# Ledger of designs, part 108: designed miniproteins, single chains, continued (3)

Each design is a single chain, and the fold is of that chain. pLDDT is the mean over its residues in the fold that is shown.

## One batch from the design tools (miniprotein)

Design m11762
Fold by ESMFold2-Fast:
Structure m11762 (fold): chain A 82 residues (1-82)
Amino acid sequence: MRRGPQVMELTLELPEEYVPYLDGVEFEVVGIGPLGVDRVEGPRVTVSLNVSVPVDGEYEVRVVGGPVEMKVGPVKGRVVEL
């Protein structure tokens, strides 16, 4: 394919009480690796996983750091071409 690398984009809905801590937390797809944060809009966080061959499906996202570690999921990913 002539197109550049694809990313898996995930939208996470966190409890509003986590919003003040979002600058201090890290996101990770369980079994795959760390996520980049693309956008934060209150309790909604959009993150992306940079992969050469993205796999469609549902992912378990681990939120680390901040006041409490938690898992969000299963979360459905969306493939986006760069």
Scores: mean pLDDT 67

Design m11763
Fold by ESMFold2-Fast:
Structure m11763 (fold): chain A 77 residues (1-77)
Amino acid sequence: DAAVRAELKAASTKYQNEFDAKLKEAEERGDKLGKEHPETAEFYRRKAVADGYIELGFTEYGKKERDEAEAAIKAHL
């Protein structure tokens, strides 16, 4: 939470439009994957959003969220 806020504050002014567009794309991708896997839909959405954060340069937060989502998906397989 605190690390995410620090990264967002540093990048927000310069990358607002790119951030919003990329995050929306990631959310839409996650929603599509979630429809195919309803029991794990939340984790697929979280993974897609985490990948979006990594693409935007928020690697620390994105990797942590992605790893947690992937672990949750594996637990349901």
Scores: mean pLDDT 73

Design m11764
Fold by ESMFold2-Fast:
Structure m11764 (fold): chain A 99 residues (1-99)
Amino acid sequence: LPVSKEEAEAQIPTLEAELAKHPNNIGLHITLLYLLAVAGKTEKAQEIAKKLVDYLLQNPNSSQRFNILATLAYISKLIPLPEVLKEFPWVKNIKVSLR
């Protein structure tokens, strides 16, 4: 579902609190990354994106690989992701649709 900037900003504190309780939950990192990018919080989004890139480099066969790469491809259209494009230059060529 499309999320407005205002809706993203409203959800971020709740997700940050949940992530603080579950720091290794990859699904929460993916969701927080999407919301931060939609809200225009570029620096925080870049930090979470780097953590997910590092996770994929350590876990190349992860079941979350597709979800992470699809999210990174989508948000690369919203904010600059230099660290992601350094490790996965082909990510910008992935065509994804988030509903």
Scores: mean pLDDT 77

Design m11765
Fold by ESMFold2-Fast:
Structure m11765 (fold): chain A 90 residues (1-90)
Amino acid sequence: MSSVFPTVEEARAAAEEARREAEADPEVAEVRLEEVVAAGVPAFVLVAVMKDGSVRAGVLIASENPTDEQIKAAMEKARELAERLAAEVA
């Protein structure tokens, strides 16, 4: 899952809102939010590990028109965080 935002401030606000919503979900065991740089563009990676052991990840990119490479880089950062967090809670 990816979302795009015209400014870092809007992406950060959306990421913090999504994190609060995830933390309030009783089916969520752990949540992590990281600010990253994906192929030169600021992005936010949100990962939630569910109580059933499944993992959900999303990216919020601070660019209105991200390139395919920037989207790919952001998704790769999300996958790396999801793998780390899943290992920590297992």
Scores: mean pLDDT 81

Design m11766
Fold by ESMFold2-Fast:
Formats: sequence, structure tokens, C-alpha cells
Structure m11766 (fold): chain A 81 residues (1-81)
Amino acid sequence: SNGEKVVDISDPRELVKALESGEITKLYLPAYKVDEFIEAAKGKDLSSVKLVTVGGGPVTDDQLKELSELFPNAKVVRYSS
């Protein structure tokens, strides 16, 4: 609203919808949200995303693989804090 676009990542369905729009090219996912996001994002076109950073907790290799499959044009990276 009011010419400013804000994306709330607390709802993975709304986040996925924003990513499908092509408006978001970089995404940060906290580790605890990864499984919920993967479920919401399956079968969606997320090709506009160029970078996905995951961290803030334990992340499995299987989770990183599923994220890489969901984001065909993105670099998926894990960070440690």
C-alpha cells in the first residue's frame, strides 16, 4: 500500500506468491522456516530468484538439495552466525 511493497515472510504462501511475481531476486530463509517454505513452494515457478541464503540454525543437505531444485536459477548458500 501507499506505493511501498513489503513482503511478510511469516506466511510462506504469501512469500511464494511474491517470488512468483518476479519482484524478489534475493531471499533469506531462517532454518526453522525451511520445511514450511519447501511445502508451500513445491511446483511453483521461482525462476526469478538469483540468491537464497539459509541459516540461523541447523540445515540438512536434503533441505539444501530441495531448495536448489525449487530455485533453478538461484545460488543456494548456507551461512553460519
Scores: mean pLDDT 75

Design m11767
Fold by ESMFold2-Fast:
Structure m11767 (fold): chain A 60 residues (1-60)
Amino acid sequence: MLTEEEKAAIDFVADGLEVAAVSFLRGLSKEETQKIIDDVKAGKRDELRAEVDRLAAEDS
């Protein structure tokens, strides 16, 4: 069972799929993105991490 923090991280990433991409393109702090990625590892590391990594690679 996931903790509230893990659920918040997953929800933030799920909701932030669009926000994270826009933020990255707009030059938002990578520190925030890194924290989200780290939290995702605790909840849904395999699926969400791969998705985030792919989105980052597309921009880079």
Scores: mean pLDDT 54

Design m11768
Fold by ESMFold2-Fast:
Structure m11768 (fold): chain A 85 residues (1-85)
Amino acid sequence: SVSLEEVLDEIIELVEELKAQGKTTVDTRKLAEEVSKKTGVPKEIVLHILRRAAELVGADPENPPVDKLIAGIEKLKEIYKEASS
């Protein structure tokens, strides 16, 4: 099974790739499908993670800005790292 940290790392890698391609916003539904295919985690769970990350930084959960989504995922990584110790 894939850990939550591995899922969050995969999200960051894919969002950084989108940013490198010149994308300014992320379609969270499409991103959830891609992460689901790479990690084996159900799309609905990935989508929930992405929406929570966006909410943590006050961004739109459907189409958050790339930089805000990265920041939100990094905050989730910090929260779950503390909770899993």
Scores: mean pLDDT 84

Design m11769
Fold by ESMFold2-Fast:
Structure m11769 (fold): chain A 95 residues (1-95)
Amino acid sequence: SPAVKALEETVNRLIEEALKALQDAVKAGASQEQLDAIVFEYGDQLRRELEELAKKYNIPREVLSEAIIQGLKAINEIRDKLLAGEPVENKPIKL
């Protein structure tokens, strides 16, 4: 479905943007609180952009909810791995 593909492309783009922002912040010596703020900002942007796509393409609420849950989980896992000094795996979400 072109609508589902647009949702996948948007969630994966935002995860990549969040990954870069979090990596850059860690390199700059950011605190956990500063990383949490970045996660919050990208999470809020993710929810807003996916909600707008769902309205535009009449995407079922269940598909939208799953995309939001998976996207937020991925961004939080990136933060957690960076805080632990662990390598981050960039695995694209499929809906």
Scores: mean pLDDT 88

Design m11770
Fold by ESMFold2-Fast:
Structure m11770 (fold): chain A 122 residues (1-122)
Amino acid sequence: MVVLTPPSAETEAAVFTLVNALAAAEGLPPPRSWAEAVELLRERFLQIHRERYPDAPLPTDEQLAQLLTDLLQNITASVLANPDRPTLLQDPVTGEWLDLRDPADVQRLLENLVAQQVREQS
């Protein structure tokens, strides 16, 4: 299991915002800790991989750690650029603004990260 520490309090708050949106959309309780938030994201990445890439082997712990690291880096960069708007994230590929409170926007962000990792390994 990968143990990740949030890079900043602002990044942690943004991650809890997006994880709460995902949990609410599925009728799940909000995560009570950073470890629970990371596990929810890990399971969502595994679910996306199973649904979008069923013929590929499941990602390793190192590959999941990289997906989580990429997500945290994107959130940190967005928060640093937009400290007054920590719930908004700009997609580095499309330039589109994503709302971390919208589960559909969050799902698209996570799917884009998985798609990029799969392309780099193919």
Scores: mean pLDDT 78

Design m11771
Fold by ESMFold2-Fast:
Structure m11771 (fold): chain A 100 residues (1-100)
Amino acid sequence: EVERILREALEAARALDGARAVELIRELYERGALEEALRASAVAAVAPPAKALGMAPEEVEALVEELTAAALEALNDPSKIPAFQARLEALGDEVAAAVA
């Protein structure tokens, strides 16, 4: 079900249909699938840096779980937002260093 919604969201994004994208995000929230959607987003976000850094599959999985948990904590507790942001910035710095 989450896979169907994500597929439709990708189609909406490709078509630049912002209204449809918003509807799909709302559907994920109403279905309680927000955590699964965040995890899928973390997988997509981690894939390019993981390839650049030559990460093992177990390292990629650990990073996905870390980012998903951090995102959920930030949504529940705004004081966690700076830590989540710092982790994303650190990952960007690691990729930049690896390609330099």
Scores: mean pLDDT 65

Design m11772
Fold by ESMFold2-Fast:
Structure m11772 (fold): chain A 78 residues (1-78)
Amino acid sequence: MAIEAGIEALREFAAENSDEISEETLEKAIEALKENKENPQKALYEVYKILSKEVSEELAKEATDRIGKAILEALKKE
């Protein structure tokens, strides 16, 4: 499902930024994607809010852009 692609993108981004994104924040963001799987726009907004509490707005925006792109690409294959 498209949301799984978003979760993979989020995990990859967090691994690249492991010194800035804590495991706790990553887990909360993954839960937000799963809880909002039927509404990708809301899922991305919730992830942005969670990440913005720990990291810069610029980094949170970059993360949500990567996640959103992964979700859109997965939707095109369905």
Scores: mean pLDDT 82

Design m11773
Fold by ESMFold2-Fast:
Structure m11773 (fold): chain A 68 residues (1-68)
Amino acid sequence: SLEEEYKRLDERIKRLQEGIDSLNAEIQKAEAAGDKEKVEAYKTRIQALNDELESLQKERDELKKKLE
């Protein structure tokens, strides 16, 4: 159902937000360790996850309109 699709999408959005938070914490640790290569890799990953997050948030909002 659309309601189940909304719930799955909302859960995926929450998991992505948690993943981004986790990666930001890893960036802080890598910066403290002087590991520039890891910092760069994590920043690149966060950018990709933010792009996906924005796309999924838009899709969730569109699904919410269909449930009305």
Scores: mean pLDDT 86

Design m11774
Fold by ESMFold2-Fast:
Structure m11774 (fold): chain A 74 residues (1-74)
Amino acid sequence: DEVVELLRKYLAGTDFSDEQIELAARTLVEEAERNGVPITEELIKAFAEMMIQLELRTDGQLVDAARLATAPDP
């Protein structure tokens, strides 16, 4: 819920639907848990900025972006 609300805040004024924002939030949470990274407001904001900049609309694009955003350091 907090992830969805923060994404809605950062994506305010864009044409992303509530359904797309909810999917993006779920995808980010899943990939963050998979990679063992904490879900911070900074991570949520960065992901929202990535969604806007790259016009991420499809499930595959959101998954790939979330994996990159939550990838562990080498």
Scores: mean pLDDT 77

Design m11775
Fold by ESMFold2-Fast:
Structure m11775 (fold): chain A 88 residues (1-88)
Amino acid sequence: DEDQKELVKEGSGDKKIVVLGGLRDGYGVWGSNALKAKEYVKQGHTVAKVLEGDPSDEQIEEIVSLKPDLILAGDDVSQETIDRILAG
C-alpha cells in the first residue's frame, strides 16, 4: 500500500500513532490526518499504521495489539470502531 509505505515511519520519539481515515482530501492529495501524521514523524514520533476509513475486525485487533498512544480518526470512522479500539 503506497499510503502505508509513505506515512508509516519508525521514530525514536515517545508517541506511537495510528491514523484511521482522513488520508486523502478527495483530489488524491494528503488529507488533514495524513498531514498531522507527517508532522509527528518530523518530531521523531512513530506512525505505526495508516488506514483509509473504517478498519475490519482483523485490522482493529492489529491496532489494539500495537498499543498506540494517539489515534487520528477521520469523520468516516465509526464511533463503534473507536470505542472497540479504546476498550482493547
Scores: mean pLDDT 75

Design m11776
Fold by ESMFold2-Fast:
Structure m11776 (fold): chain A 72 residues (1-72)
Amino acid sequence: SMEEKYAEAVALADETLRLAVETQDWELALRVAQLNAEAEAAYAAGDEEAFDRVMERLRALLEEARARAAAA
């Protein structure tokens, strides 16, 4: 459901932001904020295809965040 997808997006964004704050990676924090804005816009519009594209980008960003945290 859209609600389940939204819950996953929130969890991905929260984890990425947590890592960004812990490592003081302000570029990463800005990138997750931008994706959050895009996710909110897609959700408000009921655009599931746009939301799914943002979800894919959020998953990729979390993987990048984890790699950056491991290297820090």
Scores: mean pLDDT 85

Design m11777
Fold by ESMFold2-Fast:
Order: C-alpha cells, then sequence, then structure tokens
Structure m11777 (fold): chain A 89 residues (1-89)
C-alpha cells in the first residue's frame, strides 16, 4: 500500500478534519456498511465479522501511546505498515 493510499484512508476516518482520529471513530468503521470504508475494514477486520481480533486490539492500544483514545497520522501509518506487511505474504 502506498503512502498516498494510507493518507486517503486516514482522511476517511478523520471525520473532524483535525488531523487525528479517535478510537470510537475507528471502531465505528468495523460496524459501518459504507463501501468507501471497506479498505480500512479489510485491514482491521480481515475476518469480516464486524469486530477486530485480539492482535489488532493490541496494535491499536500500542498506537495510542498517550492512552487518551486519539491516534495521529504517524501512529495510523505505523498500524497500516504492520498490517500491509502481513498481507504481502
Amino acid sequence: MSDEEKEELFNLLDQDGDGVITLPELMRVLTSTDPALKPVKDIFDPEGNGRWDLDTEKMVQEADKDGDGVIDYAEFKDLLNKKDKEKAE
């Protein structure tokens, strides 16, 4: 996945346009039926069951280093890089 694609996915999640996404916004993607969010759902919910697995929960918690439920663009890119590497195999 290119850096431009990662930025597009971040912009889809950043509903406030403030350059960060909240954990509740990210969780909303998993239950959303919006086809524009399918690439994000496929990354965080590869099983397609409307929930992320325990490993994905741990990765999100690690990305939220402040523990305030807010993920910035750099933290989001790190999550996508880890998931992208797993899918390349």
Scores: mean pLDDT 67

Design m11778
Fold by ESMFold2-Fast:
Structure m11778 (fold): chain A 59 residues (1-59)
Amino acid sequence: KRIERIADETLARLSFPADRAEVEKVVEEILKELPEASDELIVDLVVHELELQHKAQQL
């Protein structure tokens, strides 16, 4: 499935551990806003969002 493939690619690019189910939720939200975007662009956006959330949690 597209969401599963994007989530797996996102997890491979993250520098920190993340729950796959949480990654899939972020993928779904971004795909709702950008359904025509390439898988590569969606992965980049999901990675960026998760990195921002991770940094906020460290404060």
Scores: mean pLDDT 79

Design m11779
Fold by ESMFold2-Fast:
Structure m11779 (fold): chain A 69 residues (1-69)
Amino acid sequence: MTPEEVARNIRLVAERDGVKAVPEEELLELSQKIVELARQHTAALRAGDEETAGKYAAEIVKLTRQALE
């Protein structure tokens, strides 16, 4: 998953829900953070650390919500 793919998916969700995504530069910054958190989430799952994986998943959800303001 690339930051560009994350940004595209957030824009599709915004369009579907009739809300506005944040400006392009801010959306790309948030998308980069989401990609990094997704890597950390995958690493935590691979290590068997379900608690840490859950924390990263929650942070991804928070950043996605911020991108829709």
Scores: mean pLDDT 81

Design m11780
Fold by ESMFold2-Fast:
Structure m11780 (fold): chain A 85 residues (1-85)
Amino acid sequence: SPLEEKIRKVLEEVSDLYRKSLTDGSNSVKSYNEMKKLIQDFLDSLTPEQREYALELMRKRALEKGSTTLASVAGLYEIELRKLE
């Protein structure tokens, strides 16, 4: 579905930012804030019903990936997503 494609795109963008933050310690706070903003802006663009679905699917998709980077991103998502619930 179009929503699932958007969710995957956001997950990929956040994962890329997280990976970059690991290689540039001087910009880690900036990258973290960019990740938070991407998640918040995306969720704010959705209806309340779509937002709940997106929150659950984003967390599930991130946790299902077989990579250490994605597992770490999933942990970050869970913290931020719980604040937005």
Scores: mean pLDDT 65

Design m11781
Fold by ESMFold2-Fast:
Structure m11781 (fold): chain A 64 residues (1-64)
Amino acid sequence: MKLKREDLIAAVEASTEIPEEVKKQILQVLETLPEEVDAGAFLSVLTNIFGVPRSVAEAIIRRA
């Protein structure tokens, strides 16, 4: 499933479970991605690269 980058940016910004420093890094990565982002690939980036808990990452994907 593909999600809009802008919807993912909004979902990350709205999350209260991610530290601000990590949130800034995630947003910088999103700025380098195409307008349509694969949900599964982004979930893996959140959990494996940024150490975001699976439940928080899944909530972000569902919001987007």
Scores: mean pLDDT 82

Design m11782
Fold by ESMFold2-Fast:
Formats: structure tokens, sequence, C-alpha cells
Structure m11782 (fold): chain A 70 residues (1-70)
């Protein structure tokens, strides 16, 4: 199933960006963390488009808000 594969790949991308964002934030690189959280938000938005699940859109919005705070 092509959609299931795309969602899995996007999930790995958002997790990777989230982990990098946390690491950068712990190092005091707020600009780098913001860029990574925005990439995580973008991946989650695409997952929401493919899944139709409101929870994926809500999570995307949370990562965007986190990026905007930094």
Amino acid sequence: DARRREIRELTLEYVAHSIRGIGLQLDGDNKGASEEYRKASDALRRIGELSGDPADYALSDKYAALADKL
C-alpha cells in the first residue's frame, strides 16, 4: 500500500526532526531547534493530509507553535 509506506516514511522524518530539535534546544541553539520543529510540523501536516486524522493536524500545529516560541 503506497499511502501506508508514505505515512511510515513521513513518520520517520518527523521523529528524526523532533529528536534533532530537542538536541539543538538542549545545546541552546534555539534557531536550529526552531528550524527542525518546523520541518517536523511540515511532515506531520502531510501525514494528516494522507490519514485524514485530526490528531495529526493537531500535532502539526503544536510543533509549529513550538518553533514560533524559539
Scores: mean pLDDT 88

Design m11783
Fold by ESMFold2-Fast:
Structure m11783 (fold): chain A 71 residues (1-71)
Amino acid sequence: KTYTVREIADAAAEVTGRDPVVIEIALMFAGVDLGIELSGKTLTPEQVRELLRALGFSDEEIDAVLARLDA
């Protein structure tokens, strides 16, 4: 399965208790820095892991986000 930036931001907000809009903005900046195209694209689980690591998420938090995305 692939995921939209909004789906990733919402799942990450549930895991961390942070604002999903703030996470979405941070994901867009991380995408530019990593060379991952986010606009109009869906992201693989591998791309989600790379983006969330760039935002400072732990491996445990990343696994929780992916579990939420698959629910």
Scores: mean pLDDT 81

Design m11784
Fold by ESMFold2-Fast:
Structure m11784 (fold): chain A 100 residues (1-100)
Amino acid sequence: DIKKKLLEKLEELAKLQSPEMQKKIEEIIEKIEKAESVEEIINLVFQTVTLVASTQSEEKQKEIYRLLLKAIEKLQKAESDEEKLEIVIEFLEEVIKLLS
């Protein structure tokens, strides 16, 4: 289940954050679990990553936004919901690597 893999990556990202930020990410994860549209899921993931970016150094924030723009470009070319979710998972994996 691709949605399950996405949720697992968001949990990994949450564990790298402060307790206050982990709580905010967990609230967004609950919304994603209830979301039925891929567009809503993608928007919630981007909301999570921009929230995380706001707590990072200027250098890491720039790299996160570079990765975000790259993901948006790939999403514009994606033709299926499964392909869109795979792009978002790849984006989350790159953000996790940056923050690890």
Scores: mean pLDDT 88

Design m11785
Fold by ESMFold2-Fast:
Structure m11785 (fold): chain A 74 residues (1-74)
Amino acid sequence: SSTEEYLRELFEKDPEKAIELAEKYAQAAEQGGAYALASRYYRLLSEMLKEKGDFEKAEEYEKRAEELEQKARA
């Protein structure tokens, strides 16, 4: 999506801001019941955190993305 593309571009310029915005978008989508969208944002967030070297937090968000993907299929 255009939002995901924007976040990837922002990550190249300001990684901390990109991570913060991705967290907000993921949480908002999850709270709103948009589980497929939330899963995509958490996967993007996990990818960004791996690039920053925060593997522990990245794994946590990847697991959340998998859980939300399952909820979206139900």
Scores: mean pLDDT 87

Design m11786
Fold by ESMFold2-Fast:
Structure m11786 (fold): chain A 89 residues (1-89)
Amino acid sequence: MKPVFPAPKTLSDEEAAKLLSEKYGLSKKKAKQIIDDSRARLEALKAAGRISKVTQTHVNIVAKNIALEEKLGEDLGLSRISLGIDDQS
């Protein structure tokens, strides 16, 4: 019989999202999206047989890399959008 226990991703993801938000100045929603993307990447690796399990530590490491990439992309992307590139001209 399998015991009932809380979803570890809920607690750890919330904590990791808060940490990313504080470290990179991202919104809580954006930080949560980064955690979700990190887990999706690791789940894809697990499905491909590259890893046996997805750990919270690995999720946090990958999420930190994604947050850094997102921060760089925001700096570049927002500059382009601020120039009115989202309009036809």
Scores: mean pLDDT 64

Design m11787
Fold by ESMFold2-Fast:
Structure m11787 (fold): chain A 66 residues (1-66)
Amino acid sequence: MEDVELARKYIEEGGEENFQKASYVALRLAKEGRLEEAVRIVQELMKRGAKGIPPPTEEVREEVDA
């Protein structure tokens, strides 16, 4: 599954853990130089009320990267 599709699925599922997973996917996209896609994901997260999401934990990173 492409990262953009994965992030959108997490946003649709909702909840703090899924928002953290989507946020981590956006950070990964940004590090890969896919900044436009990363920004769109962050904007969608903020529209869903995800303002102030804490930084992704190692557990979240491991689950997404698995």
Scores: mean pLDDT 73

Design m11788
Fold by ESMFold2-Fast:
Structure m11788 (fold): chain A 73 residues (1-73)
Amino acid sequence: SSRMVTVVAYERFKKHARVVADSTDVDGIVEEILKKVPNADRIEVRDENGNLLGMSVGGSVRDMVEEALKRAG
């Protein structure tokens, strides 16, 4: 189902970025993360209240985003 989510991309403890997007816009989320944190090693998906819905660690940015969104529901 479509909903607004906050996707947080982390590169270790060096940097992070937040992307607010529709949960079905995987390509847009991946593109924005690659612009901001191309070496991200962890992705978290949070709802509008900041609750952690899903997380993925390691692999490509796309694989982590897809896995975290799938876990989020």
Scores: mean pLDDT 88

Design m11789
Fold by ESMFold2-Fast:
Structure m11789 (fold): chain A 80 residues (1-80)
Amino acid sequence: SMEAALEQQIAEAARLLGIPAETLRRLLKKHEELVKKIEEAKKKGIDVEVFKDEITKFLEEVRALFARHLGEEALAALLA
């Protein structure tokens, strides 16, 4: 039931964002994996600066995805 509830929330959020539910699931998974990598690095005393390129690439992927599904004008309006 908890997994079914989460899947329903993802489906509803994807509809509100105007993107496919599978695409939102992939983004959430990538975000979780990146957060886990950063947390593990912090525990090991590794400077989070080493993840700068990975973080930037993830943010660029998110922006490109929103531009693709909402259009550049809609994305510009959301960021204004």
Scores: mean pLDDT 72

Design m11790
Fold by ESMFold2-Fast:
Parts: C-alpha cells; sequence; structure tokens
Structure m11790 (fold): chain A 105 residues (1-105)
C-alpha cells in the first residue's frame, strides 16, 4: 500500500540522517575544513526536507509517485558521492547498504 511504502521511505531516511549526524560529529572531532562540514550539513538538510514532505503525504493520505521516489534516490546517491569525495568511505558504505535494503523490499 502507499502508506506502507511511505513508512519504509521515512524509515530509510531516518537511518541515513543518523549516519550523517555521526559523520558530522566525526568531522568536528577531526577539525575538518569548514567548507566540507557545510557541504555535508546541506546534504543532511536536503534529506530532512524530503523526509518532512513524506510525513506530510502520509498524514494527508497522498500517494507518492515513482518520479518522487527517484528524486529521493538521486538525493541519497548524491550524498553518497559527497561522502566519498570528502573521504568518509565507511559512512558512504553504510548509506549504500541502507539504500540497497530498501530496494530489496
Amino acid sequence: SSKEKLELLIEMLDRIIDVLTKTIEEMLKNNAPKEDRRRLVLQEASITVHRMLLIIKKKTNEDISDEEIQQIFKTVEETIKTLKELGYEESAKEIEKILDEYKSK
């Protein structure tokens, strides 16, 4: 059902946000460049906006389109790319695993 699909997407994004929050904390401990921290914060903000829109859809009984799902996947893939470029390869792998778990459901 549309509701079950929305719930799975929200759960996926919650897990991704947790990984990103932990990575930002690691960046602070490692005194990473301010611009690198800013890039990751903006990616987390983008994912948080998608999550908020999914919650609104669930509460208003709106269906999610395949196009909207693909936009969410693209945002997650861009976040993975950013993590790899910044050298946070383990965090990138964790998010890839989360995304693959969703795709198998």
Scores: mean pLDDT 88

Design m11791
Fold by ESMFold2-Fast:
Structure m11791 (fold): chain A 58 residues (1-58)
Amino acid sequence: MPQEEALASLRALVPRVSPGESLSDLLETRLGVPQQHHQDLLNKLDMSPEQLLQALRS
């Protein structure tokens, strides 16, 4: 799936995620994705914020 490849790339950039980190902090601070683009990224991946956070925690 296209999202599977995108998630693999994202996990390579963020190999360790603490359970206490919010998705917004991860995307903005570690991945350099501005807050304005968070919804666009979620829509591109067809994932909820919770699903993306869980995927990054793996």
Scores: mean pLDDT 72

Design m11792
Fold by ESMFold2-Fast:
Structure m11792 (fold): chain A 111 residues (1-111)
Amino acid sequence: MEALKKGEEALKKKNYEEAIAYYEEALQEETDPKLKLEAYKNLAEAYEKLGNLSLAIGAYIKAAEIALNELKDYKLAIEFYEKAAKLAEKAGNDLLAKYYKDKVEEIKKKM
């Protein structure tokens, strides 16, 4: 909990590297899927702001997997997979982008 709060404060101050360090620390001990999802979402946003597209994609995928598998929040899972696909396109990885777009379509069929 404390590391999550410090990560949020660092993110608000645009200290993205500090925010990343605090969220990584929080994720080592956190077991609550909602708090893990929040940490991965904020970690992805911080990586995106630093231009680390590959790490941002990975963090959005982790957030999407938690939403899909642990929270059963299909709408939230779709949002994170769509973010991952868009960043994959921006990184020039069209195959990865297509994979997550296809994943979104599979999830929509279950709704």
Scores: mean pLDDT 88

Design m11793
Fold by ESMFold2-Fast:
Parts: C-alpha cells; sequence; structure tokens
Structure m11793 (fold): chain A 55 residues (1-55)
C-alpha cells in the first residue's frame, strides 16, 4: 500500500497522496499515510480532521 520510495518524496507530495485517498473515500489509507509521516501531533490531528470532512 505504501511504496518503498513514498517516504523519500517531498512532504507536500506525501500529504497529497493522503489527501487524495481521503477524497476517494479511503480514510483508512489516508490515515496510514499520515501515520508514516514524522509530523507534529497537532498538524496530524488537523489534517485528519480535514480529511474526515472530505468523506
Amino acid sequence: MIPESFLQLPLHVQIGFARREAEAGDLATAERFLDALDLPEEEKQRLLAEFRGLV
């Protein structure tokens, strides 16, 4: 699900993949992408709230 090279992409591209999955209705995959990122908890929670609003 998460490609080997995924974590080597720029952060904004990685977040873009997570957002795209949320827009497609796959919030679980979007959450998995965000969990793979080393983001501050506050930023992660903000993105998760935004993604939940998309479904």
Scores: mean pLDDT 72

Design m11794
Fold by ESMFold2-Fast:
Structure m11794 (fold): chain A 67 residues (1-67)
Amino acid sequence: TGYQKTAEAMKELARENPELAHLADDDDAAVAYGKSLAEQARQNRIDKINLEKTYKELVKKLEELLS
């Protein structure tokens, strides 16, 4: 589902940008381009999740010590 919507968005971009015209005719290229953008966003989210996980583990240990 996400990949299909990404391909549709990339094809809409291709309609307005001649440089991306090949994405309108090539579903594989459209999905690959969308995946690259999604992967960048995923890495940013992973970095945030890792920081949150560490913080929560420290808080949990502190609460157990104070209990």
Scores: mean pLDDT 71

Design m11795
Fold by ESMFold2-Fast:
Structure m11795 (fold): chain A 85 residues (1-85)
Amino acid sequence: SKFSKEFLEAALALIEAAIAYIENPSPETQQALLEAQQALSETLKNASEEEKKFAEELLELIVKSLKEKDATPLRELKEKLKSLL
């Protein structure tokens, strides 16, 4: 796999937190999203170029999904990434 297990787990956690926040915005789901963003950011310090590129694309998708209030693209990405674990 081109992604480390640590990176994949952090990316999945961020996707899940973003879905939760989009579908049920609350202080708790917002906090979970912020914590997941921080965790992914920590993995990027020693990440491969492929992991960094994926993280940039993921963050852009999350911003778009938050603006559109539609978690569908994130749910589809989550299922694809789960197949890599």
Scores: mean pLDDT 86

Design m11796
Fold by ESMFold2-Fast:
Structure m11796 (fold): chain A 88 residues (1-88)
Amino acid sequence: MAERAIELGRRAIQLAQQGNGREGGRLAAEAGGLASLETEDPELAARAGKLAIEGAMLALQTGDPDAVSPATAGALRGIGALFNSGGL
C-alpha cells in the first residue's frame, strides 16, 4: 500500500506543478488514504503521507476550485498517516 501511495503522491506533485490542480488533488487524496492504511511499515507510511501533503498543498496553489475538496482530503489523510506512524 505505501509503495503505491508514494507513486501516487509523486504523480500528484507532478500534475500540480503542471497546473493540473484537479487531478493533482485527486491523486493526493488517494495517496493519503493508502498511506493511512499502511500499518506494517511506519517509515513508508510517513514518506507517503508527506508526499500526499505536498501534492495537496501544490494542488491548492493552482487556484483550481475543483482541487479544494480532494486536496483538503489528501492533506488531512496524509497528516493522519504521519500521526499514526509517529512521524509527527
Scores: mean pLDDT 82

